# Designs tried in a protein design run: designed miniproteins, single chains, continued (3). Part 66

Each design is a single chain, and the fold is of that chain. pLDDT is the mean over its residues in the fold that is shown.

## One batch from the design tools (miniprotein)

Design m10428
Fold by ESMFold2-Fast:
Structure m10428 (fold): chain A 110 residues (1-110)
Amino acid sequence: AVEEAKEAAKKGKEAAKKKDGKEGAEAAEKGAEATERAGGDSEGARYGGQAAAYGGQAAAKSNDAKEGEKAAEAGARASTAAGRGGASPEGEMEAGAGATMGATAATASK
């Protein structure tokens, strides 16, 4: 889980720099899965939250409404999982920010 979360965060960061909403959303989804599997593992939850944050940034920069929606859903899942039992308050916050950015991209692409 931790290794997968770190890879998801790395891919998400690259997607955000490239403004690639699709790769960003994929990274956010993988980050959410890793955070959910991490459970009480604070490091895995933190990196999963970072992946969701970068995914939301990529969607916002790409103005891709569909990928923004996916990033928002993944960010919400990652935030819930990271916050559960206090696994990673930092991951919860970052994933929540990713969800907000993804939602903004989804609504701005009208």
Scores: mean pLDDT 76

Design m10429
Fold by ESMFold2-Fast:
Structure m10429 (fold): chain A 79 residues (1-79)
Amino acid sequence: MAAARQEIIDAILRGTNAAAKAGKLDEVLPLVRQAAEAIRAGDYETAARYFHQAAELLKDVAPEAAKAFERAGDIARAM
């Protein structure tokens, strides 16, 4: 659990950094915040959904950020 949480945090940091470089940080922050709230509530399926929404938003503009958020969602869903 702790290791999976750290991997999600690392993926969020990579995704938000890449989104910031693409000028999309303000668009993804609300989705990341919703995912973090879902994780605090133990709702990892909802967290995965928000991370995947962030990935979809970024896929054509910042594919590296999209890949990072897709990874965060996949890890959350596996918890």
Scores: mean pLDDT 83

Design m10430
Fold by ESMFold2-Fast:
Order: structure tokens, then sequence, then C-alpha cells
Structure m10430 (fold): chain A 65 residues (1-65)
């Protein structure tokens, strides 16, 4: 059971890493252009940040099992 939980946590951590990369790429795009983020970019950042928070909460719950 614990081994299956560890594998599930690893998959969630990999998804978080992917989302963080996407956020970094979005930040890099508007920073390189010397501009503020667009409304669409802010919405995308908010959505990805929320997904990361949900995944981190899921990992915390799994560690309690």
Amino acid sequence: MEEKIKEEIKKLEERIEELKKEIEELHQKYLEEGREPSKEELEELHRKSREIAELEKKIEELKKK
C-alpha cells in the first residue's frame, strides 16, 4: 500500500513540475517583451497556480494515509 502511495505522489509531483514550467514560460514571455501580463495570461497563471495548490493538497492528504 505505501509503495502505491509513493508512486501516486511521484506522479502528482511530476504534474506540479510541469505546471511550474508552464508558469515560468508565461512569465518569461511577457518579461522578455518588457510588458505587463495580458488579461488572458493572468487568467492562465491563476488557473495553473490553483491547480498546483490542489495537487499539493492532494499530496499532503496522501502522506497522512
Scores: mean pLDDT 80

Design m10431
Fold by ESMFold2-Fast:
Structure m10431 (fold): chain A 97 residues (1-97)
Amino acid sequence: LKEKGVELMKKAAAAIDAGDYESAVRHAAEAARLLAEAGEPEAAELWAAVAVALLRRQGDEEAARRLAAAVYRALAEALEGEERRWAEEALRLTLAE
């Protein structure tokens, strides 16, 4: 699970570099789900934060919002209890803009 999640994050990063944001969003969401299932949701959160910052620096605010929303949605679906609540709140705040 963890190794596959890391591989998908690398694919998401490569897709961002190629300007393929649809593939980046898909790979990032699946990576977040797998990392949450592996007990490492923080790795997905950290990677997403860096990727979002990079996209915003490039002036692509919509791609940044879509990536963040996809990651938090995947985390909310995979996590339980307080961690799910935090992911749902992060998703709500991301979509409010």
Scores: mean pLDDT 78

Design m10432
Fold by ESMFold2-Fast:
Structure m10432 (fold): chain A 73 residues (1-73)
Amino acid sequence: MEAVERIREAAARAVAAILAGDEAAARAAMAELAELVRELAAEHGEEATAEALRDVAAEADAALQAAVAQARA
């Protein structure tokens, strides 16, 4: 699904901005992600959107946790 690929790309940009400490870029990427999620939910429904986002959310959380662990070392 093309929309899920766009959401994955936006999520990756948001994570990269957060890790770089770029608050402006992080906010912009998060706003883009939120808009893409709203579009997907409007087109395919909330349940299908939640299902599609499970892997994306897990990947983003794992990346952030790994970066936090590395920053502590």
Scores: mean pLDDT 75

Design m10433
Fold by ESMFold2-Fast:
Structure m10433 (fold): chain A 72 residues (1-72)
Amino acid sequence: REEDAELLFRQGEKYFEAGDYESAIRAYESALAIDPQSPRAPEIYRNLGKAYEKLGDFDKAEKAYEQAEKLE
């Protein structure tokens, strides 16, 4: 359900705020798995990009940003 995807997105944001970037990534990926067509998907991909940058994975960050751009 869209509600479950939104809850996971919010959990991801909370993990990101706490500096738990690995848990944030898992929550964002789960949100996208439940509702890949969500209007929230571009924002989730941008947040994935930011989380990957925080972990130093610049290649994955770039791919996430490309997905966000493609969906806008």
Scores: mean pLDDT 83

Design m10434
Fold by ESMFold2-Fast:
Structure m10434 (fold): chain A 68 residues (1-68)
Amino acid sequence: SAEEQLRKLHEELSKDPRFKAELIGDDTLVITNLGPVTRLIGLVLRIIGDYPDLEVSVEGDTLTIRAK
């Protein structure tokens, strides 16, 4: 489910010191990139590939991820 994908992604990125990952309520994950923009691009492509039930919105160095 999308909720399980959000939780799994949050657990994965919370272990990566290159990102700040915050779960807001049960349905929104906010990820802040702490490095170069090329890292953010790679992360977006990975999420789209590995988490098909999730929608990604990009604003500057921040990703907002929700269920589709």
Scores: mean pLDDT 80

Design m10435
Fold by ESMFold2-Fast:
Structure m10435 (fold): chain A 73 residues (1-73)
Amino acid sequence: GDVSIKATEETHKLRAKYPLASSEAVSKAAILIANGLLKAEEEKDPEKAQEYREEGLKKAKEVIEEGQKEALK
């Protein structure tokens, strides 16, 4: 599954950058990335497909950054 492989790769990159984020935050980030990739696959317009991929990554980064911020309390 290309989506699951790409979501795993991007999630691993974020986890390496935010190593203190909880497993829950990491899982939520992975789901957000996967959802963006799935929407991109359904989209016929390449520009809109890229927007879905970028939005998923942006949301995932916000979730994992917040998870690390909470862990630092």
Scores: mean pLDDT 83

Design m10436
Fold by ESMFold2-Fast:
Structure m10436 (fold): chain A 68 residues (1-68)
Amino acid sequence: DLSEAELRAIVDEATADVSPEVRQLVRDYWDAVLAGDTERFLETARRIDGNPEAQAAVAAMERRVLAA
């Protein structure tokens, strides 16, 4: 299982070349996942779904997390 530090490193790598808004959105998404905050997770997931750049960043990060 990945530590919080490892997850944050993956998020930082996956969002290095995206806009600051997308970086914050992806960080909020994973902070909600780590906190077990289902309502915040669903809210951030809906916002990501409306943003193709954010969706691509989350997909890339999820693939890396699942592979680890």
Scores: mean pLDDT 76

Design m10437
Fold by ESMFold2-Fast:
Structure m10437 (fold): chain A 92 residues (1-92)
Amino acid sequence: AEEELAKDPNNVEALTELGERYAIEGKLEKAKEYYEKAIELDPNNLRALYGLGRLYYLTGKLEEAREAFERVLEVNPDDEDARAALEQIEAQ
């Protein structure tokens, strides 16, 4: 991912993978930066949209999390993970 990003800074897949990696490491601001870059280049990237939604949820930004998961469902209405995440937000 980092090696591919060094070759092409607009590699959406590499940006999304780095976002996921930093989120797992607990580096939430770094994760957000990479997900936002991926979404800027590909607004319909489901992995990046879902990742950003999860990140907002983990940081207590419930309204922004809802908007991100609603965007996932707008792109893919059958996304069960995004539906489950929205149900969790509504239960809060």
Scores: mean pLDDT 80

Design m10438
Fold by ESMFold2-Fast:
Structure m10438 (fold): chain A 62 residues (1-62)
Amino acid sequence: MHIPSREELADFVLRLLEEGKSREEIIAALVETFGLSEATARAAVHELTRLYEEDREALRSL
């Protein structure tokens, strides 16, 4: 499979997070959908999940 763009990867991960998928489910979905290595998928999910949680915490602080 082609390597997804940063935007495609972010959109995919955020959709699954909003669906209530676990990090392991999202990692598995990235491997299956885009053919990423588990290490690459795990790094991407970790980074995007951290950004998502930071945004949520900022909203809760308002």
Scores: mean pLDDT 73

Design m10439
Fold by ESMFold2-Fast:
Structure m10439 (fold): chain A 64 residues (1-64)
Amino acid sequence: SEKEKELIEKAIEAIRRGDIEEVRKYLRELVELGHISLQEALEILELIREGKKEEAIEKLESKL
């Protein structure tokens, strides 16, 4: 849906900016909507922590 797409796009922009609090916020909302699992959200956050921003973005883009 449009809301899930918007949240994914905002999460990707937050990753690019390095705004981890905004990333957490948008990932939480995506989990609450059932669009991604809690495990997938945690994996994305771990990729960001490891400096693997491109892999984190690709994982989110796969959900568009």
Scores: mean pLDDT 87

Design m10440
Fold by ESMFold2-Fast:
Structure m10440 (fold): chain A 92 residues (1-92)
Amino acid sequence: ALERGLEAAEAARRAAEAGDVEAALEHAEVAFAALMELVAAGETEAALELLERLTEVLRRIALLLSPPEEREAALADVAAFEAAARATIRAA
């Protein structure tokens, strides 16, 4: 799960840098699915590593590709997601 998740997060980052929002989101969904598999398996260290990469990608998408009015809301959603996911992983 970790290798697949990290590869997907890196693909999402590259797609975001190229301005391909659709591809970036599709790759981010693959990374998120891999993160959920790591959480379910109790792989705390691997899950935290992938969460950090996925959160960086989601912030890049929010900053570069979201409308200005929605950017602040998207960044707040990413921060809330990171906090909730990190708490869940550490509680396991």
Scores: mean pLDDT 79

Design m10441
Fold by ESMFold2-Fast:
Structure m10441 (fold): chain A 66 residues (1-66)
Amino acid sequence: MPELSPEQQEALQELIKAVNEALEAKEKGDKKKFEEAKKRVVEALRRYGEASGQPSDIEGAVRSLE
């Protein structure tokens, strides 16, 4: 299986945390918290893409959260 670098692992953990926060805010109906969590998801996805050296489907992933 492809092994993640330490930077990729950190970025992935940030991404998972941000996604969980976004989903929680969405379920709670807190639009402001959801928008802030979406921004964190975008940043985490960018960091993960940079760490992997490959473009992530950032836009597709963000649209899936909406």
Scores: mean pLDDT 73

Design m10442
Fold by ESMFold2-Fast:
Structure m10442 (fold): chain A 59 residues (1-59)
Amino acid sequence: MEGEEKIRKAADELKKKAGVSDTEAREIYGTALTLRENAGLSVEEAVERIKKIYEEVLK
């Protein structure tokens, strides 16, 4: 699915940038998918959630 693919790519890119583990990146990706499905967030909103999490790690 296009939305799922966008979230996956965003998580992969942030993993590379922030140096988080594969397991951590997968957990963040899963959380973003859950937020999109359960909270009714758009793909863009879910991606912004991932970015904010990694930006705090990058601090």
Scores: mean pLDDT 69

Design m10443
Fold by ESMFold2-Fast:
Structure m10443 (fold): chain A 74 residues (1-74)
Amino acid sequence: MQLSPQQLQQQVNQLQSVINQLKQQGLDNPQARQHAIQVFKSLGIVPAPDMSMQEMLDVMQVRVQHLQQQLQQQ
């Protein structure tokens, strides 16, 4: 299961936008945390119950880097 270059670029752009939005909403915002959990589910990632908002953002950033590397290999 490989995404096309166009799909990879769209996913990178969407994920970067989400990360920036969550940072602007603040790490103690319950709505931001709920949004981050939904994003994790869409990525097939189960967040740990004690995972901080910062840790969720870090995981999303790593995912962006992996997608960008995959795009470069195309």
Scores: mean pLDDT 77

Design m10444
Fold by ESMFold2-Fast:
Structure m10444 (fold): chain A 94 residues (1-94)
Amino acid sequence: AAEEARARGREAGRGGGEAAARGEVEGNAAKYAGGVIGAAGAGFGAALAAPGEGGREAGRAAAEGALEGGLRAGGERGARAAAEAALRAGLGAA
C-alpha cells in the first residue's frame, strides 16, 4: 500500500513536471501553471493515499517524479517549480 502510493505519486508527479517544463520551453504560461498545479495535486493526493510517515514519503516521491520529468523535458525552472509545489502540498497534507 505505501509502496503503491509512492509509485503512483512519482508517476503523477512526472506528468506535472513534464507539463511545467514544456510550458517553460514553449513560452506557454497556462501550460506551465497547469503543470505546477498538477504536480501540487500529485503531492497532495500521494500524501493522502498512505498513513503517517508513508504519506510524507509518497509526497516526497511525487516531488522527485516532478523534478525527474521536468528535467527530462528540458525545462529546469519548470521542473524545480513543479517539484517544490508537489513537496509543499504533500508535506502540508501529511
Scores: mean pLDDT 83

Design m10445
Fold by ESMFold2-Fast:
Structure m10445 (fold): chain A 66 residues (1-66)
Amino acid sequence: MSAEEIVERIVELAIRAVQGDAEALEELEKLLRESSEKLIREAIKKAETVSPEAAKMLASALETLK
């Protein structure tokens, strides 16, 4: 999976998780553990343009999982 694909997947899963999708939250946590801090920061920046709640959740997850 390319860096761009990973960033898009993180954003997608974060939006779904904020909407109450428990499966998306589990997949997101796994993907975040396997992703570099740089990719997670890029995903936060991208999420800020589409879902402030998803961006906030990703920022919180970065503090917890990294």
Scores: mean pLDDT 80

Design m10446
Fold by ESMFold2-Fast:
Structure m10446 (fold): chain A 60 residues (1-60)
Amino acid sequence: MIEELTKKVLEGVRLIKEGRYQEALEVFQEAYDLALKEKAEPGWILALQSAIERAKKLVA
């Protein structure tokens, strides 16, 4: 679970650096859904919510 979440977050960050904001948003949303299903630590949920909001602003 945690390794999977970490990999998805790193993927999203790489996509942001590449200017692929829509794809980054999708990856962060996937990670968020995974975190909710696995009942991850609240810190993970909050961080992913923040990442999704930031990615949405970059897409707009």
Scores: mean pLDDT 80

Design m10447
Fold by ESMFold2-Fast:
Structure m10447 (fold): chain A 70 residues (1-70)
Amino acid sequence: SEEEKKLQDRLIELNDEAVEIENLFTKEEAEEIKKLLDKAQDLIENKAPKEEVEKVLKEVEKKLEEVKKK
């Protein structure tokens, strides 16, 4: 669906950003961000409610912003 594609595109963007700034992560931050990205991917693959996917994507975005502020 169009909504599913939009969520997948956002996940790809966040994953690409995480890869770009991976050298800024502590080990704990890297593990947490990877876990959230994996969770978002799993939710999309299992056709979870859009709201659940968006919540996880927002958590990833927040974590990436926190890392950038170091």
Scores: mean pLDDT 83

Design m10448
Fold by ESMFold2-Fast:
Structure m10448 (fold): chain A 86 residues (1-86)
Amino acid sequence: SLAYQLTTIAIYVLTLLAVVSLLLFGYLYFVLEDYSATNLFGVISDVAAVVTLLLLALLAPPDRSTWPVEVKVLLGISVLVLLVNV
C-alpha cells in the first residue's frame, strides 16, 4: 500500500538522519569541541528518532511480519538513539 511504502521510506530516511546526526554530535563534541553545533545535531537526532516512532504508530502496516529486516533494524537504532540522548 501507499502507507506501507511511505512509512518504510520515512523510517529509513529519518533513522539515517538520526544516526548521522548522532555521529556528528559525537564528532563535534569529542574531536572539534564545538558545543553549539553539538547541541543542534543532538536535537536533530532526537527529533528524527521521535518522528520515526510516531510515523510507525500512525502509518504502521498491519502485517509487521512482512516488514523488511532493514526497517526493523533501523527502528531498533532509532530507539537506541533516543536512549543515548536521554
Scores: mean pLDDT 66

Design m10449
Fold by ESMFold2-Fast:
Structure m10449 (fold): chain A 92 residues (1-92)
Amino acid sequence: SKEALEEAKEIAERAAERLRELARELEAQGLTRAAEAARRAAEEFLEAARRAEEIAKEFGLSPEELAEAIREGARRAEAMVAALAAAEAAAQ
């Protein structure tokens, strides 16, 4: 549905905002490499939000399936950034 497609876009935009906030917090801690990874991930989710309809069509996903894929992608992105931050902190 149109509502589900807009929900997928909003989920991606919220994921990008969370990753940008995380990047600011990591930069304040001197974890500049993890902060950069978080910024790159945020850019990917903003791109997914802009191209939501095209991505759904390309991968043969319903809007509901796209929303779930974006939620899972966001969870994995946040976990990866956390792992990179832990590794960078341990190297300092």
Scores: mean pLDDT 89

Design m10450
Fold by ESMFold2-Fast:
Structure m10450 (fold): chain A 96 residues (1-96)
Amino acid sequence: KVDELIDKALEHIRKAGEAMDQGNVEEAIKHLEEARDYLRQAAELTTGPARDAFEAAAGSVEKAIEALKQGNLKEASIYMVAARLWAVAARVELSL
């Protein structure tokens, strides 16, 4: 269940990057909003270090959304990378 939420969040972050490459900022924001919602759902289903990692991932996605709304594609890309790394860290914590 949580693995499915992680996979959905990562897929939406990937699609947001593709939309940004195509100059479609509105579509990128929509994909990041979906990713944020999946990461928040994963946080609610977990505890401890895994929850903290999912919350950090969702927070990074939120910052990427705000950067895109301000036209800062470089900042958005940095936060999207951070979100991916936190989501992977959460998956590792769940494997321990």
Scores: mean pLDDT 90

Design m10451
Fold by ESMFold2-Fast:
Structure m10451 (fold): chain A 87 residues (1-87)
Amino acid sequence: GIELAEEAIRLAKEALEAAKKGDIPKAVGQLLAIIGLLLDADGNKYVVEALEHAKKAVLAALKGDFEEAEKHIEKAEEALEKAKAEE
């Protein structure tokens, strides 16, 4: 199950870099991909928490709030480590 959280964090990091470069269509594409992963996520609460923080990171990046985006990526990574400890 943790592979969904790992992919979402990767997508969120790519979306943040795209948003910083002004590539908003790419950042939106990554947001939609993360939403798709959330729809497939059932079970482990830490996997869901990581996916939700990855989604929030992209939403913050799209608003130009890169500090909030980085904070959510850090929280997603923390949730991923907790998910790994449970599996």
Scores: mean pLDDT 85

Design m10452
Fold by ESMFold2-Fast:
Structure m10452 (fold): chain A 65 residues (1-65)
Amino acid sequence: SADLDAEAALLTRMAAAGLSGREMLVALRHYIEGESQREIAERLGISVATVSRMLRRARARGAIP
């Protein structure tokens, strides 16, 4: 992975914000792995709107940018 320190910082921030395992997985795939919301939705078998809401909630909690 690129930016190992940034990955560790993001993981710590997400855990501190109380994200669920699924919310952390979505955030990691989007911000660290560079996957689009559509790719994540297809991989998890959920809607793009659900992925968008998860990222929006995580952002509102200060867990992600």
Scores: mean pLDDT 78

Design m10453
Fold by ESMFold2-Fast:
Structure m10453 (fold): chain A 80 residues (1-80)
Amino acid sequence: SKRREELLKRARELSDRIAELAARTAAEKGETHPEVLELSMLQIEVAVTITALKQSDEEEVLEEAEERLREIEERVRELE
């Protein structure tokens, strides 16, 4: 499914963005800062979403993945 491929690409790009932001925040504020820990948790949520997308292309799974990625993207934007 093209939608599944687009969501996987979006999730991978988001994972890269979180990794870059986490590294920058850790360097600036310290590795144990609450924002770094939150970014680590968001990274786990992205990984879970990628795993779900790899295992299923059912419409309900794609819709849930899209909503989750949107929520994570919004939170990452707040932490930038």
Scores: mean pLDDT 88

Design m10454
Fold by ESMFold2-Fast:
Structure m10454 (fold): chain A 50 residues (1-50)
Amino acid sequence: MLTPEERRRIQQLLVQNVGKGRLSDEQARELGDRIRAGRLTVEDVERAGA
């Protein structure tokens, strides 16, 4: 499970990837929600933003 600090950092990375066109706003929100719920790992987010 992610620490609160890791969760916040990954959410920032999701927002940055949306800004670069790698993720849609909708996809970034869904991933962020799943991270907060503890359903997603850092690895899943990195894979989605690659």
Scores: mean pLDDT 66

Design m10455
Fold by ESMFold2-Fast:
Structure m10455 (fold): chain A 100 residues (1-100)
Amino acid sequence: SMKEARRKIILIGAGATLLRMYLFISEAPEELIERLREIEELLAKALEALKAGDVEKAKELIEEAKRLLEEVKKELPESAQKSLEKSIELLEELIKKLEE
């Protein structure tokens, strides 16, 4: 459970980093790039919270990252939106597993 949670956070964070690099190369608005950077930071902090055994703090950080991802999704092309939707679903499942 905890090992799987860490793995999901790492994968989603890596996906956010790759998307941010793609958007930078594509000269996307700086505000959008900055939001992805904030998501990466939140996920990194969530991973550290899980390593420290602070499940409640990790959950709060993951919920905030999910909220920002949903906002970023609205501003992306449809092809990128589908990839981000999968990441949002993974974060939602992770939040549910951390609650119970």
Scores: mean pLDDT 80

Design m10456
Fold by ESMFold2-Fast:
Structure m10456 (fold): chain A 73 residues (1-73)
Amino acid sequence: MEEFKEKVLEEAKKYVEEGIKNGNITQGVVRAGKLILDNVDDQEVRDELLRELAKYVQELMKKNNIKIKAAPA
């Protein structure tokens, strides 16, 4: 399970990174989310991976000086 989650998340992260490099982060994020939804049937695992993806997107946006406000706790 952990190995599978890691693989899906790593591939999703690559889509986000490509989106940033190509100047189209929104498309990268959409593709990453679709990958998770298409490959993960468990709601709990899906939610976990989507949260990790969102966190990664925020970190990359901050690193590239794209201003975005964090969601409330």
Scores: mean pLDDT 74

Design m10457
Fold by ESMFold2-Fast:
Structure m10457 (fold): chain A 77 residues (1-77)
Amino acid sequence: APSREELEVEAQVALERMRVAVSLIALENGADPEEQLREMREVVERLRRFAEETGAELAREEAERIEERLREVEESL
């Protein structure tokens, strides 16, 4: 069974993933791009910091995935 610490890592990654999904949906519905891009950058920074503090590879991989998506969104604006 996964440890409590492993479940906490998965929960944190899932929460940040949901925040990004909300920002992307908001952009599709005409929300301010500057505000949504700021929120997504904050998610990347939190995940990178969390990965550095915990050594959680899942958090690092998710930060990289979101950063790539963020670049795609910025290029489309």
Scores: mean pLDDT 84

Design m10458
Fold by ESMFold2-Fast:
Structure m10458 (fold): chain A 75 residues (1-75)
Amino acid sequence: RPPLSPVEEKVLLKAVKEARDEIMAAAQAGDSVATLRILAEAFEKLAKNSTDPEEKKAAQGLADRVRAAAEAYAA
């Protein structure tokens, strides 16, 4: 697994904490597409609400990447 930057790790941790119950439910159901969709929504929320420009950019980049992954798994 490629290493995340410290800002990306911080954003990922915040997203997982925000959406933990939804992520756990989707993962237990074996729904990888739903898990990725929930993560993308959490990253998009962080991108909107963050006051740090670097955190906003990292959150948006992660949201775009996770949405692309969800589309690939759904295909």
Scores: mean pLDDT 79

Design m10459
Fold by ESMFold2-Fast:
Structure m10459 (fold): chain A 80 residues (1-80)
Amino acid sequence: SAEAEELKAYVDLQLEKAKKLVEAAKKSGDEDYIKEAIESLEELIEKLEKLKEENADNPEVVAHLQKVIEEVKKLLEELK
């Protein structure tokens, strides 16, 4: 559906923003910036998990959200 495609595009955009944030945090070497980046990624994971719960009846959307959540979790581990 058009709504499912729009949601996929939205979460893909959030993933791209997360990647850029992680690269910036790594380049900064600033412990405070890294901590704020970690907190931002954890907040993003929480928001995506809520979105997954809201769309629990749509397996395609759930699968896409789970994939993006896993990618964000990998990015988070890179900062730890």
Scores: mean pLDDT 87

Design m10460
Fold by ESMFold2-Fast:
Structure m10460 (fold): chain A 69 residues (1-69)
Amino acid sequence: SKELEEQGDEALKKGDYKKAMEYYEKAAKATTDPRERAELLRKAAGAALRAGDVKKAQELGSKSNELLL
């Protein structure tokens, strides 16, 4: 939902990258729009990378790319 994405953005502003990733992942699961889901997974991947979780960032980024191609 938009609210979950906004909570992710808020966590990102506070430097809580792990929480930002979790909110973006939840938002991605809540949407049925492939483009919106891809965008949210891309945001989650960015947050995962900032949290130091390179493996999770790669996984989320790949999932996002699959939805667009």
Scores: mean pLDDT 85

Design m10461
Fold by ESMFold2-Fast:
Structure m10461 (fold): chain A 65 residues (1-65)
Amino acid sequence: AKKIAVVGGETEEEAQALADEIAAKHPPDEVILLVGKTPEEVLEIAEKLRKETGAHVAGYATSEK
């Protein structure tokens, strides 16, 4: 099944750094970067994509709080 990583961060640099770390451990088939989204919003988007596509979708986010 297709693996999709939805990665969020306050800045593009933070989101990209987290995406690179994830790809180093378990490379996904597709990466979606969400800049300026909260962890909760990132997880909601990941769940929506999982329901719509049936793919293995995982949400990752970092924030200063």
Scores: mean pLDDT 75

Design m10462
Fold by ESMFold2-Fast:
Structure m10462 (fold): chain A 74 residues (1-74)
Amino acid sequence: RREALAAEHEALAKEYRTQAENVRKEMDDKVAELEKAGASQEEIDKVRAELTAKYNELLDKYGRHVARALALRG
């Protein structure tokens, strides 16, 4: 049913949001480790770029499921 399908998409959206938050935490932790190790700005920027791309991919999946749930609810 439309309502049940909307709830499923909302559940998937929450899952992707949690994954995105985990990636953001991973980025913060890795950047902190690199800073402690005296890593170059280039190394820090590379890690940020890589994890930001992963974060944006998860956020896109989150947005798709949110949009689908909203459309199903009207």
Scores: mean pLDDT 85

Design m10464
Fold by ESMFold2-Fast:
Structure m10464 (fold): chain A 54 residues (1-54)
Amino acid sequence: SDLQRQLLDPDPSVRVEAARALIARGGEDSRLAIIKAHQQDPEGVSAALRAAAP
């Protein structure tokens, strides 16, 4: 839930750090957190995930 909140943070650097943490953690809970955040802010979450990817 904390990382899901951080994916919606107004600071892009916080969003990218949250995206990296969720990707590193993996698993169903992390996937659901990303999906839920994406439902609220598709563009912001997509940008964070793109920046977090290698």
Scores: mean pLDDT 82

